# Designed miniproteins, single chains, continued (2): the designs that were tried, part 61

Each design is a single chain, and the fold is of that chain. pLDDT is the mean over its residues in the fold that is shown.

## One batch from the design tools (miniprotein)

Design m6102
Fold by ESMFold2-Fast:
Structure m6102 (fold): chain A 80 residues (1-80)
Amino acid sequence: GKNQFEAEILKGVLALVVAVGKVTGDYEFGAKMAIKVAKELLKLLSGKEKKKIDKAIKKAEELVKQGKYRDAANILLDNI
């Protein structure tokens, strides 16, 4: 994307909010905040990377609906 530096910062923020959820034991917070950060990241991306992250967000949202917060966070981490 044209804003590669901003995208890399948001990838770092995504990893940080997942780590906060893990350290605090609040996996729901970690997953839900990671999805919000991933949606902001999606706005900066184009082409194949945008499609990859969009699919990861949709999968993570479905996992959150199932209470699978750790799996939701891991899908997002695996796709950044």
Scores: mean pLDDT 88

Design m6103
Fold by ESMFold2-Fast:
Structure m6103 (fold): chain A 96 residues (1-96)
Amino acid sequence: SMDDVFQQIDDDFTALLDGALEELRKAVEEGNVVKAASLSMVALFGASSLERQGDHERAAKAYEELSELYERLAELTGDEHSREMSKRLREKAKKL
């Protein structure tokens, strides 16, 4: 069914989350903005999948870490979108 396909996609992104967050942190520290942008999308999908599966504790921790990494990206790039994402993810983590 369609729901089974969406569940498999969510499981795949959840399995990649911890690795994506670690590699994202390294990319940010190296100033590799392009790599950081790609990894932030993978990590965001992983955190969102945890939230949809009801793992609110792990989702909140992932959103908090992503918020900190987006804030650092905003400082490195001057990108307003990254700053807005940081604020949004911080508020989302607090509500979980």
Scores: mean pLDDT 80

Design m6104
Fold by ESMFold2-Fast:
Structure m6104 (fold): chain A 57 residues (1-57)
Amino acid sequence: GPPPAAPGGLPAPYSREEMLARNFAVIDAHAAANPSVTAAQVAAAKAQVQQGIDAIE
């Protein structure tokens, strides 16, 4: 069943994959709007998001 709501817990009705996809979409949209952002910076940002989500899983 769904986990109980915990103070400071993720209020996420999303799977890990959905949370990653949402955050990656935001990063990709930002990069598309800002051509000064490099592919390396995008990859680093996505890696940081993945690590953050994995840490709070």
Scores: mean pLDDT 73

Design m6105
Fold by ESMFold2-Fast:
Structure m6105 (fold): chain A 67 residues (1-67)
Amino acid sequence: SREELERTIREIGKRFQISDDTVEAFLKVALEAGLTAEQLQSLSDSQLSRAFLYVPTPEELRAIVAG
């Protein structure tokens, strides 16, 4: 659900000490990409750190999760 995705993104953001502005930007992209919490949780810490540092487009984020 959207609430599960939002909670998961905020938890990861806190764990990696990401700024609130970056967390909100990533959340917007993840919602537009149609991601699930499970798909996000399938990513490695390296993939997650990169995605927060260089916030992808929704299309790019879907490709990262699919590959």
Scores: mean pLDDT 83

Design m6106
Fold by ESMFold2-Fast:
Structure m6106 (fold): chain A 81 residues (1-81)
Amino acid sequence: AEEKILEATRAAQEFAKASVAADGSLDEEAARALIPPLVERLSEILGKELELPPASWSAREQLAYLEERLREAVEELLEKL
């Protein structure tokens, strides 16, 4: 069960590496393009369908939404341990 959390953390770290610009700021275009495949990957790892944030939102708003959904999914997973 903890292994799923570690795998989800790795997926998030790979996203962060690909979505951060050279100056350390969020690359808005890259982040927006990578959020849907990240949601799909996280849903697969956790065995729970995570809802896609609205595509019209900023990358930061989309990430905040996804972080909240991921937190809820992890809490539910830990309750089943």
Scores: mean pLDDT 75

Design m6107
Fold by ESMFold2-Fast:
Structure m6107 (fold): chain A 88 residues (1-88)
Amino acid sequence: SNSENLDIIVSALKKFKEKYVKIEKDKEALDDFITELKSVFNDLSEEEKKELVKQAKILSKKKEPPNIYYEAIRKIDLILGKYKIKKS
């Protein structure tokens, strides 16, 4: 479901933040990213939602090296980039 998929993605991003992100500015950037995701999720195609769930599952793997996590975040950002509104 839409709600379940969003919860999976948000939980994975929060876990990534807690485990791998050490700098306060980077934590704030990831919190903004989660806020953007929540705002645009209903506007995403089913294919984009499936890709986000796939990348979130990668972030949830405990044995993956850090570069795999950064690539997953980058792929999520690419999808969200279509829907980003720049703050004036």
Scores: mean pLDDT 72

Design m6108
Fold by ESMFold2-Fast:
Structure m6108 (fold): chain A 89 residues (1-89)
Amino acid sequence: SMEEKKRKFLEFVLKEIDKFLSAPSIDKQQVLDFVEGIHAMSKRLGLDGVAEAAEKAIEVLKDPNVTQEQIREALKALKKEVEKELAKL
């Protein structure tokens, strides 16, 4: 079902964000590639809140001077929207 596809996607995203946040150092390009994938899939699934949060994270990550702290805060903001959408299912 569509709801089951959304649930599995959101659970996958939460798990991957937590892996990035648990790392002592985060690779910017790996996170950017991940978040761009999340943006594309969330649009296909109609998860507009997650898509918007992913777009904002992409904007932060494309700054050549982005810090580790800013990357972590962008991921935490994305995580919050993912948790919000998962709670609606």
Scores: mean pLDDT 90

Design m6109
Fold by ESMFold2-Fast:
Structure m6109 (fold): chain A 93 residues (1-93)
Amino acid sequence: AAEELRRAAEELRELAREAKEAGNESDAVLLLRAAGILESLAYVAEKETDPEEIRRLLRDAAEVLREAAEKAKNPKVAERLRKLAEELERLAE
């Protein structure tokens, strides 16, 4: 859980760099905020031993990504965010 959340945060940072290079500053800021939230959730997940709480953290992360996808201006950024949310939701099962 923690490793998957950190990996997702790293992917979001790479997407933010690409968005900024493309002149999409608003999506870059959105992606960096989402990455920061996922890093915080990863830190909590690393110390959590309750499987139900771990599943809740993964669902919370997926919700953050879905909200970011709705706000994203670039459809490709939105699609990538939705795919990451689906991956985290699968881990929460």
Scores: mean pLDDT 85

Design m6110
Fold by ESMFold2-Fast:
Structure m6110 (fold): chain A 81 residues (1-81)
Amino acid sequence: MAAELEAEARKLYEKAKEAYEEALKTGSEELLKKAFELAAEAARLGAKAKQLSLSPEEQAELEARLAKTLEEDRKLFEEML
């Protein structure tokens, strides 16, 4: 199990970082939501595998930041209406 959790955590971790960066650069709403989901899953799997490529605090902060960005995005949708 450890090997699978480690591999999956790494992939999600990397995908989350890419999604975050692209979401900020492109302003892609779909990618923004994707980044949030990937970051959350990466953090969960990372914690389970206890795979610390980065500090768990940093990963949690990244997830929190994306959550805040997603919340702002929803407010923009409401303002358009």
Scores: mean pLDDT 68

Design m6111
Fold by ESMFold2-Fast:
Structure m6111 (fold): chain A 73 residues (1-73)
Amino acid sequence: SPLQQKGRELLRRVLEELSPELKEKVKKVKEESEKKNWSEEELYKKLLEVFVEWVREFGERLERGLAELKAAA
C-alpha cells in the first residue's frame, strides 16, 4: 500500500530527527542531576517531563506529515 510505504518513511524520518534531540536532552538532565546532587525522585521527575515533551513533539510532527500525505493523495 502506498500509504503504508509513505507512513513508514514518515515514522523513520521523524524518529531520525527527534532521537538525537532526546538523547542530548536526557544527557543534559543527567549531567545537571550529578552537578546539583538531585535525588533519584527529582531526576526521574525531570526525565519524565523530557519524555512527555518529546512524545508531544513526535506526535505533532507525525500529524503534520500525515496531513501532508493526505493532501498529496
Scores: mean pLDDT 80

Design m6112
Fold by ESMFold2-Fast:
Structure m6112 (fold): chain A 79 residues (1-79)
Amino acid sequence: DKVKEALGKFQELLKKYYPVLSKDPEAKKKLEEILSKTSARLQALAPGIAAGDEKAIEEAVKLLEEASKEIEELMKEYK
């Protein structure tokens, strides 16, 4: 399951960086914005993912990979 694998990687990244980023109010706000945006887009894709739509699955994987990259870039900015 491509989505489950991408989601697992995203969750591991959050587990690692959330405690660090949440110590800075600005970094926490930016992280929460990334999470909120990603969550809303995943919810829109959920019916397609449940139906096994390959395009919805690929879009969800790409979304999670992009969100993971944004979190990694955020971590680099706030050290």
Scores: mean pLDDT 81

Design m6113
Fold by ESMFold2-Fast:
Structure m6113 (fold): chain A 65 residues (1-65)
Amino acid sequence: MPMSDEQQISSAAGLLLSKGLSATDAIEEANRIYEESNGDKREFAKLLAEKTGMDEDAIYKSLTG
C-alpha cells in the first residue's frame, strides 16, 4: 500500500532526527521538504537525500514501496 502523505512526512522526520536534528526541527524540515516537493515523490526523495546525505533512489523506494 502506498504511504499516506502524513506517513511520508513522519518517515522523513524520523530520518532527519537520525541525522541529529531535534524532534521539532525534524518535523518542521520534513513539512518544508514536503511542501517544496508539491506532491512529487521523486522531488521529495531528492530534497530529503540532499538534507540527510542518503541515496535518493533508496529514499524514493522507501516512500513508494
Scores: mean pLDDT 77

Design m6114
Fold by ESMFold2-Fast:
Structure m6114 (fold): chain A 78 residues (1-78)
Amino acid sequence: MSAAELRAKAEALVAEAEANREEIIEELRKLMREAGYNEEEIEKAIERFEEQVRTAREVAALLAAGASLAEVAAWLAA
């Protein structure tokens, strides 16, 4: 797979996650309530999901700027 193809796939995944954010959040709230989690625990899980989306966006931005997979891995490890 070329670097350009990998970058396009990373950007598409971030866009899909952002476009479906509200649906994913609502489904997460529903599943956690059904599992017996309280509202504080649900809110913390949503905050974690938002951080994951933010990290994915940063990775996509680094790849779009021409960063290699090794450079992205080093950034994530920092």
Scores: mean pLDDT 70

Design m6115
Fold by ESMFold2-Fast:
Structure m6115 (fold): chain A 108 residues (1-108)
Amino acid sequence: MKLYVREEWLTPASKEKLEKAGIEIVESDDLELILRTNLELARELDPRLEPLAEAIEKGASDEEINELIEKLAEEVHASKLSEEEAEKLRIASLLLGIAYAARLELKK
């Protein structure tokens, strides 16, 4: 899997975590490519993120995005996830964070 991201948006720890998960990191300044590819990969990794991914794609308000994050957190807290499932969710959440950052930069 390939992840497109701006150089400054990844910490060394985040980069190492993604690479250990088998994700190839490709540095890019193409915000539309970053947005699209990170949303697609997050949706494939965890379907529970679909409402949040759709909101980011549509450019929903910060309030709506925060409400969806809180709802997802409650759903995850109510579910006993395996370590593997929890790790996939953490990676998918990181991808959504990158997509959201790209969306904010594209917003005018």
Scores: mean pLDDT 78

Design m6116
Fold by ESMFold2-Fast:
Structure m6116 (fold): chain A 69 residues (1-69)
Amino acid sequence: SSTVALVRRKEGEVLLEQVKKVVPKEKHAEVDKLYEKFLSDESMTGRQFLEELVEKGLITEEQAEELLK
């Protein structure tokens, strides 16, 4: 539904801002690319977005766990 999509985007934007605080500025373009994938793939959760950031080496597993709180 439209409401679910808006909530997901808002929560995603909060996660994106928090991620950008811990990721070096030179890697923000890679974070933004993964965030666009997250927005385009409705099946992808915020947790899965953070898991992909860990897999790409952009954040640590510990950072992902803190961001999910």
Scores: mean pLDDT 77

Design m6117
Fold by ESMFold2-Fast:
Structure m6117 (fold): chain A 64 residues (1-64)
Amino acid sequence: TIKVPKVVEEIARKLEEGRSEREVFEELKERLIKEGVSEEGARIIAGSLVGYAKDVLREKRERE
């Protein structure tokens, strides 16, 4: 089961490590599909989670 807060932290870490948004998005989308989410639903959820993780990273950088 995918826990949203933990997934967001994982995405943020991968982006900070230099992985592209596309790579992280595709990995998350694939994981969601394997968990039984539809392809369309997985794309929407993965996009939302990556977007949220980017917002968290921007806020963290501004505060540092």
Scores: mean pLDDT 77

Design m6118
Fold by ESMFold2-Fast:
Structure m6118 (fold): chain A 63 residues (1-63)
Amino acid sequence: MAQTLEEIWAALQARYGDGAAAAKFAAFLDQLREHLDLQLQRGDITQQQYQQRMQVIDAFRRS
């Protein structure tokens, strides 16, 4: 990814405020998960990169 999830979250908070940013970020994480599956299938990322990125997404989904 060109930006980290933390950078994307910070940008959304700055633009939309906390409540609206949280909803938009949750939708973004769901879309990103699907995109990561496709990237892994295409060989654009390694299994290790996929697992690292999915772990970050999962942590946010639990929050």
Scores: mean pLDDT 73

Design m6119
Fold by ESMFold2-Fast:
Structure m6119 (fold): chain A 97 residues (1-97)
Amino acid sequence: HMRDELLRLVERTEAGLNEILKEAEKVLPQETIDKIRKIVDEALRRMREAAERGDVYGLRETFAELVEKVMPLLPEDLQKKLNALSTEVGRELERLL
């Protein structure tokens, strides 16, 4: 059941990141959007692999790295949205530990 809970968390995280990316597309250059998409796609792949293994710590670490890499590329309003998503994901991970 841990695997299924983590996979659902990855799905919700992907949905939240996609909403932030839709807003970012309206205000950021395409080069920056392409960079963010590459970071997000690779992180989601690694998070999904961690979830499949029931690796809560690996999922947490990968998500933290994603946030660190993406945060400085976003304008302040989208940084706040990413911080909110990070708080929600962090709380869910704490519930699963």
Scores: mean pLDDT 88

Design m6120
Fold by ESMFold2-Fast:
Structure m6120 (fold): chain A 119 residues (1-119)
Amino acid sequence: SFEEKVKELAEIILKAIEENKKASELAYEILKFLLGEDKVKSLTNEEAAELLALALETILENPPSSMTEEEKKVLEELVKILRENKPISEVLKKLNIKDKEEFSKRLATLLLSRSGISL
């Protein structure tokens, strides 16, 4: 189900935040979750980060009508962190986000939006 996939992806994101993982490591795990292992197994973490950054920029160019300004800011900071290969926790610090679990669920929901990932 959609809700079950949101929960699973949110756990991946939360673990990356808590373990202070680099954005490129999280990008690989996100793409592996969304596209399946066979489509991503030849990608480096850095290639996964650039691919995810490009997908997010495409969303930002034509955002769904339901996307809030706060969600847009999250995606903009995530694109920056992905290209700079900084820890994912830097997004939370930059945007003054205190609830890691809520952030992870919101990001998972955005990434699983069918209007946001037409790869």
Scores: mean pLDDT 83

Design m6121
Fold by ESMFold2-Fast:
Structure m6121 (fold): chain A 65 residues (1-65)
Amino acid sequence: SEKEELLREAIELLRQGRVDEAKEILEELKSKGLISESVADSILEALDRGDVAAALSGLRDELQL
């Protein structure tokens, strides 16, 4: 699904340290309604704090749902 493809892309970008590109994918997931606005905002806030581990955890949880 498009949701799963974008979630996997965001995870891979974060693993590579490509945080700004991962944020763009998260904004796309949010704008398309593929994840809830509250979940997207929570992950974006984690990235703004530099908490990549929390962001990865949130993305993986959405992928496994």
Scores: mean pLDDT 87

Design m6122
Fold by ESMFold2-Fast:
Structure m6122 (fold): chain A 99 residues (1-99)
Amino acid sequence: SPEEFVARKIVERGEELTREVEEAERERGPEGAAEAAREWADRMGLDQETRDRVAEAARRSPRLAGKVVQEEIANRIVEGGVLDKEELEKAIEEIEKKK
């Protein structure tokens, strides 16, 4: 379905961020994780509020940063009126369970 295809892309983006944040945290601690997350969000064209939210999540957990990004991207796609929110969220959960 369109929701499944988009969900896969959203999960892939979250995984990319999680990996970059995990590497930065290993090298530079929680502040390095936050910096990497903010830089990633900037590269992806996310707004200042979202960048700050993702960076704060990254300070706590790389996985949480990935989840926050997935939720923000999903919300923006749903706001565009193209996809069903419930089906998209369900597809994201199913893909995440397979990891």
Scores: mean pLDDT 82

Design m6123
Fold by ESMFold2-Fast:
Structure m6123 (fold): chain A 83 residues (1-83)
Amino acid sequence: LAAALARQLIERDLISMGVEPEKARELAERAVEAAEAAGDDRERLFQLIKEIAIEHGLSEEKAERVARNALAAVETARALADA
């Protein structure tokens, strides 16, 4: 449940930033996988998502914004799943 919600939130945010829908979906799926791998390590999660975004052709500035927003989306999804 939390993973599906986080993916949807990240995908929607990427599309709103002008990322092509197929690319946004792939990036959102990889970000959720990174969240599972990082566990409670917020710094590692941020760095992993930033690296994924850069690999997908985003600038460093946009990648940092995506990483910050994705971290918030993962935290929001986890909080809602616990409610």
Scores: mean pLDDT 80

Design m6124
Fold by ESMFold2-Fast:
Structure m6124 (fold): chain A 94 residues (1-94)
Amino acid sequence: MDTELAYLREGLEALAERARAAGLEELQKMVEDHIARLDELAATESDLAVYEALARDEAAIAKLARQAGDERLQRNAEGLRDIALGFAARLRAA
């Protein structure tokens, strides 16, 4: 999980910076809250549950980005969602 978590963390940090640059304060806070809790989730939940939770949160971020009209932020959040779902699918197949 460490490499996969590092990848998702880096993607979330990029989303937070994008939201900040776009002036989307609610979205920035949501992404920053997820980054802050990523290690907590990894420590308390199964890897599968962590990736499924991240995918749900990234889908919510994509929805807010769409409502704000930031298509690039929406696509980036959807991309991270799909990556998290891919990691979850790999664990289910194991």
Scores: mean pLDDT 78

Design m6125
Fold by ESMFold2-Fast:
Structure m6125 (fold): chain A 61 residues (1-61)
Amino acid sequence: LRKEIEEAAKKAIETGEPVEVDIGDMPLIEGYQLATEYVKENNWNVLADVRNGKLVMVPLK
């Protein structure tokens, strides 16, 4: 999951568009919490968000 979150964050930053994260069978709340922690730890210019029941990495300005 860490690699999937990292790849999605990188893609979101490079494209300037939101990117969905495949969290598999993980509960959405757990996936959101992990993504938020990884964003904070790595100081990425993205926001973890939940849209239409999906975990999404949203690029910041």
Scores: mean pLDDT 80

Design m6126
Fold by ESMFold2-Fast:
Structure m6126 (fold): chain A 115 residues (1-115)
Amino acid sequence: SLVEALGRALGLLAAATAVLRGEAAAEALVTSAAESLRQAGVSDEDVERAVAIAREVYARALPEVAALPREEVEALAREAAAETRRLFLALAKEAGASGTPGGGAGAGAAGAGPP
């Protein structure tokens, strides 16, 4: 699912961020991503699931990412950031598409037809 894919990408980005910028920066990244998902209309259940997957992936990946050369960690961070952004936009689009009970723009005043 998009939620699971986003969680995995975010977890890898968090692991790379922890190695490059410290654990506090990684924590702030995950917190900020969760808030951005909520603001985009993603359900609390899906946000919690994505964060839980991200934290699991982060814990699993961190020792291996920390063992990589800095150049490889920087490349991983760029790739994971791009993937996280792509998946975030896709999930936000789906969230916007699933929330229309009665959100039809009221019948626009039919412009008077030309005489």
Scores: mean pLDDT 80

Design m6127
Fold by ESMFold2-Fast:
Structure m6127 (fold): chain A 65 residues (1-65)
Amino acid sequence: MKEEVEKAIELAKNAETSEQVAGAVTRAYLFGDKEAGIEAAKAAYENAKSLGARFTGLVIYKELE
């Protein structure tokens, strides 16, 4: 559902841990599609609150593009 995808992307943007990034990307995939998962990973890479969370977002984003 669009609302769940939007919430997943917001979780990715506010992630403080790699686990939170992985959870957000997984939720975006489950309630959206691969594109939503890629968007969540990129959102974490660009916006996450710790360097570890941003790095996890970058790794997932590069693997999926």
Scores: mean pLDDT 83

Design m6128
Fold by ESMFold2-Fast:
Structure m6128 (fold): chain A 62 residues (1-62)
Amino acid sequence: SEKEEILSKSKTPELKIEAEKQLRLLDAKNSPEPVRQTLLLNIDNLDQQKLDELYQEILKKL
């Protein structure tokens, strides 16, 4: 799994932050509109609270 590959590389705190960003991007790309576009637009701004809330909302609908 691509998620497992990303996680396996996150062995330091710095790499964990990058891996988390990569995982959010991957999930955002696979999310339905309009949530997908909202996540992609905000991912680089690190509005982590809002991204986490949208993430949880997507997971509930899968």
Scores: mean pLDDT 60

Design m6129
Fold by ESMFold2-Fast:
Structure m6129 (fold): chain A 84 residues (1-84)
Amino acid sequence: SEKLKRAYDKIVDTLIKLLAGKISMEEAKKEALEALREALEAETDPAARARLRALIERLEAAKNKEELIRALDEAAGFLLRLVT
């Protein structure tokens, strides 16, 4: 799916920018949540949709940069499996 690949690219870009100090934690969270919500709308498999919802909740719950980086890395890995 082109939408799933776009979501993957956006999550990876967001993670790189956050690691490089180019965006704030709040900006990274906003961009990542938008990408995951687009992925959720494109996904039809119930198990994958449940996993995407769990990743969205985990990103929303992230209290610090370390937790956010971990959640973004997990989201990128999951989305990569969906597009390959």
Scores: mean pLDDT 88

Design m6130
Fold by ESMFold2-Fast:
Structure m6130 (fold): chain A 94 residues (1-94)
Amino acid sequence: MFSRDPSLMERMGSSAPIAMEAQRRMDEGIAEMIREENPEIDPSEPLEDMLKRMGSRSRGIGARVAGEVLRLMSDPDVTQEDAERRARELLERL
């Protein structure tokens, strides 16, 4: 889902395949964490819609981490490497 952002794909340039795989793995892990912490969430809801709804009004650590990761990955001033490193650091603190 993150890797489907056209502006993000252009920013990744020649490293796009690696960045897409890293984002896919983070998306899957974060989605699982959000669903585990927030059982009231519809499991059929798209991850992108779930992150947009939960990111700004976070419930639990999973939703907060997802919102921060989405923000970092969308920030043109943050490199893909820095965004991934910070996302991993946030996940390790859980």
Scores: mean pLDDT 57

Design m6131
Fold by ESMFold2-Fast:
Structure m6131 (fold): chain A 107 residues (1-107)
Amino acid sequence: SAEAQALVEEAEKRIRELLSKYIENKKFSDKDWEELIEEIVKIFKELLERLGKIVDPATARRYAEALLARIVDYIKIEGLENGVEKQTEKFIEKLSAKILELVKEFE
């Protein structure tokens, strides 16, 4: 669906902008990463709720999982370029666990 793709693109843009702001402001503490995870989880929850109005639950889950994979790749690249790879590894693990739990619970 063109509408579903537009919602995913909007969510991806919002997440990438948040990640860039945290990196630009050198917010690399454990507290900063936990706050960022919570903000990204909220964006994914909003995306799943909006997708669930226009596509079936299985399709909505597929879009969310594909978005998570792209966001993980973006974080890896940004972490490498900014010399924070060890912090991004822990961040990716925690973020992925929370998003995958959210996706599994979506009906």
Scores: mean pLDDT 84

Design m6132
Fold by ESMFold2-Fast:
Structure m6132 (fold): chain A 91 residues (1-91)
Amino acid sequence: TAAAQAAIAAFKSAAENLINTIKTHPDDRQKILSAASDLLEAGQELARVVGEKGRQLLIETARAAQLMITGDEKDREAGVKRIQEVVAQAE
């Protein structure tokens, strides 16, 4: 549906923004938190529109975001890879 296509596009855009923010502003915790919040909001909309698959992607996204926010450099790298995998599954 048009709503599902829009939700997927918004989710991908927010995920790309978070990855880019971490790459360009790795020490700016506030910018990273803001980008992660936007991604989780887009994930909630995806869950609302797509249902069970969207809910599973949201759970995986929240876990990846937590690693990126609370973890070390290794956890941040793992979180980025996890988000890239979630984006690939969103279609």
Scores: mean pLDDT 83

Design m6133
Fold by ESMFold2-Fast:
Structure m6133 (fold): chain A 90 residues (1-90)
Amino acid sequence: EKSLEEKLEEIEKLLEQMEQALKDSDDEKFAQVEGQLLELMGEVVAEARRNNDQETLERAHELGQRHGALVREYLRKLNPDDVEEVVLSL
């Protein structure tokens, strides 16, 4: 059984792997790591809500903001003209 702290550390490592995949232009790796991150994030949020763990929820929110920034960078690489237009088209 992994603690919430260990799961948060794993999410940070997955974010670093996504950032590296983005730099390497490895679209398959980026999508694979994102899937793992979102699954683990869902587990952390569900467990933190069950335990009324506000500190973990705040940390999960911050990690979610980092994920959102990486997704925006990825979409900009696919179509640099307008990131918001690309998001609306998906």
Scores: mean pLDDT 79

Design m6134
Fold by ESMFold2-Fast:
Structure m6134 (fold): chain A 72 residues (1-72)
Amino acid sequence: SAKKEQIRLLTLKAIGEAIRAIGYILDGDVEGARRSIEEMRRLAAELEALGADVSGIRKLIERLEKLVREAE
């Protein structure tokens, strides 16, 4: 269904933003990491509105935020 395809695509985008956030953190680019985390939050909200389980994405956001604070 179109809804399942949309969930799949948004999930892949969220994973891509997580990878970008990790890259920014490793490079010491705190602002880049924050932008990617913010995009993950937006994508998680869209996924939740579609009825998708976003628990994994939320845990990942929390862990990335901790890493960003440690990199500051």
Scores: mean pLDDT 89

Design m6135
Fold by ESMFold2-Fast:
Structure m6135 (fold): chain A 56 residues (1-56)
Amino acid sequence: MLSEEEAEELDRRTKEAQEAGVRARILGDDATMERHAAESRRLGAELEAHGVKPTY
């Protein structure tokens, strides 16, 4: 199980990946957008696997 600090770090990184993906989409950088979308999904799944609900 993740500690509170580890869960907060993963949630923060998930939000950063989502924001970076949105920025890449605005700039038309599809490869960067897909990379950040994949990272966001991975981090979200990791949080869920440890029984932590993502916060926005």
Scores: mean pLDDT 75

Design m6136
Fold by ESMFold2-Fast:
Structure m6136 (fold): chain A 68 residues (1-68)
Amino acid sequence: GSPLEQFKGALDTMLADAKTQSPEEQKELLDHMDRMVDFFLKSLSPEEQKEAKKYWDKVKKEIDKHIS
């Protein structure tokens, strides 16, 4: 698939893994991944960056719901 599709797949895998971790580990993962996502977005086209950022925001909200 495209780099964007691979990114979305990686985030889906991360979300599944995060749900098996403690709330503290999930919060640390969110902080780490926010930095990694910013770095990865710079490798995408501007249009792909918008889509990837929207998807990451969705994944962050799902993790937040799980740890709340």
Scores: mean pLDDT 78

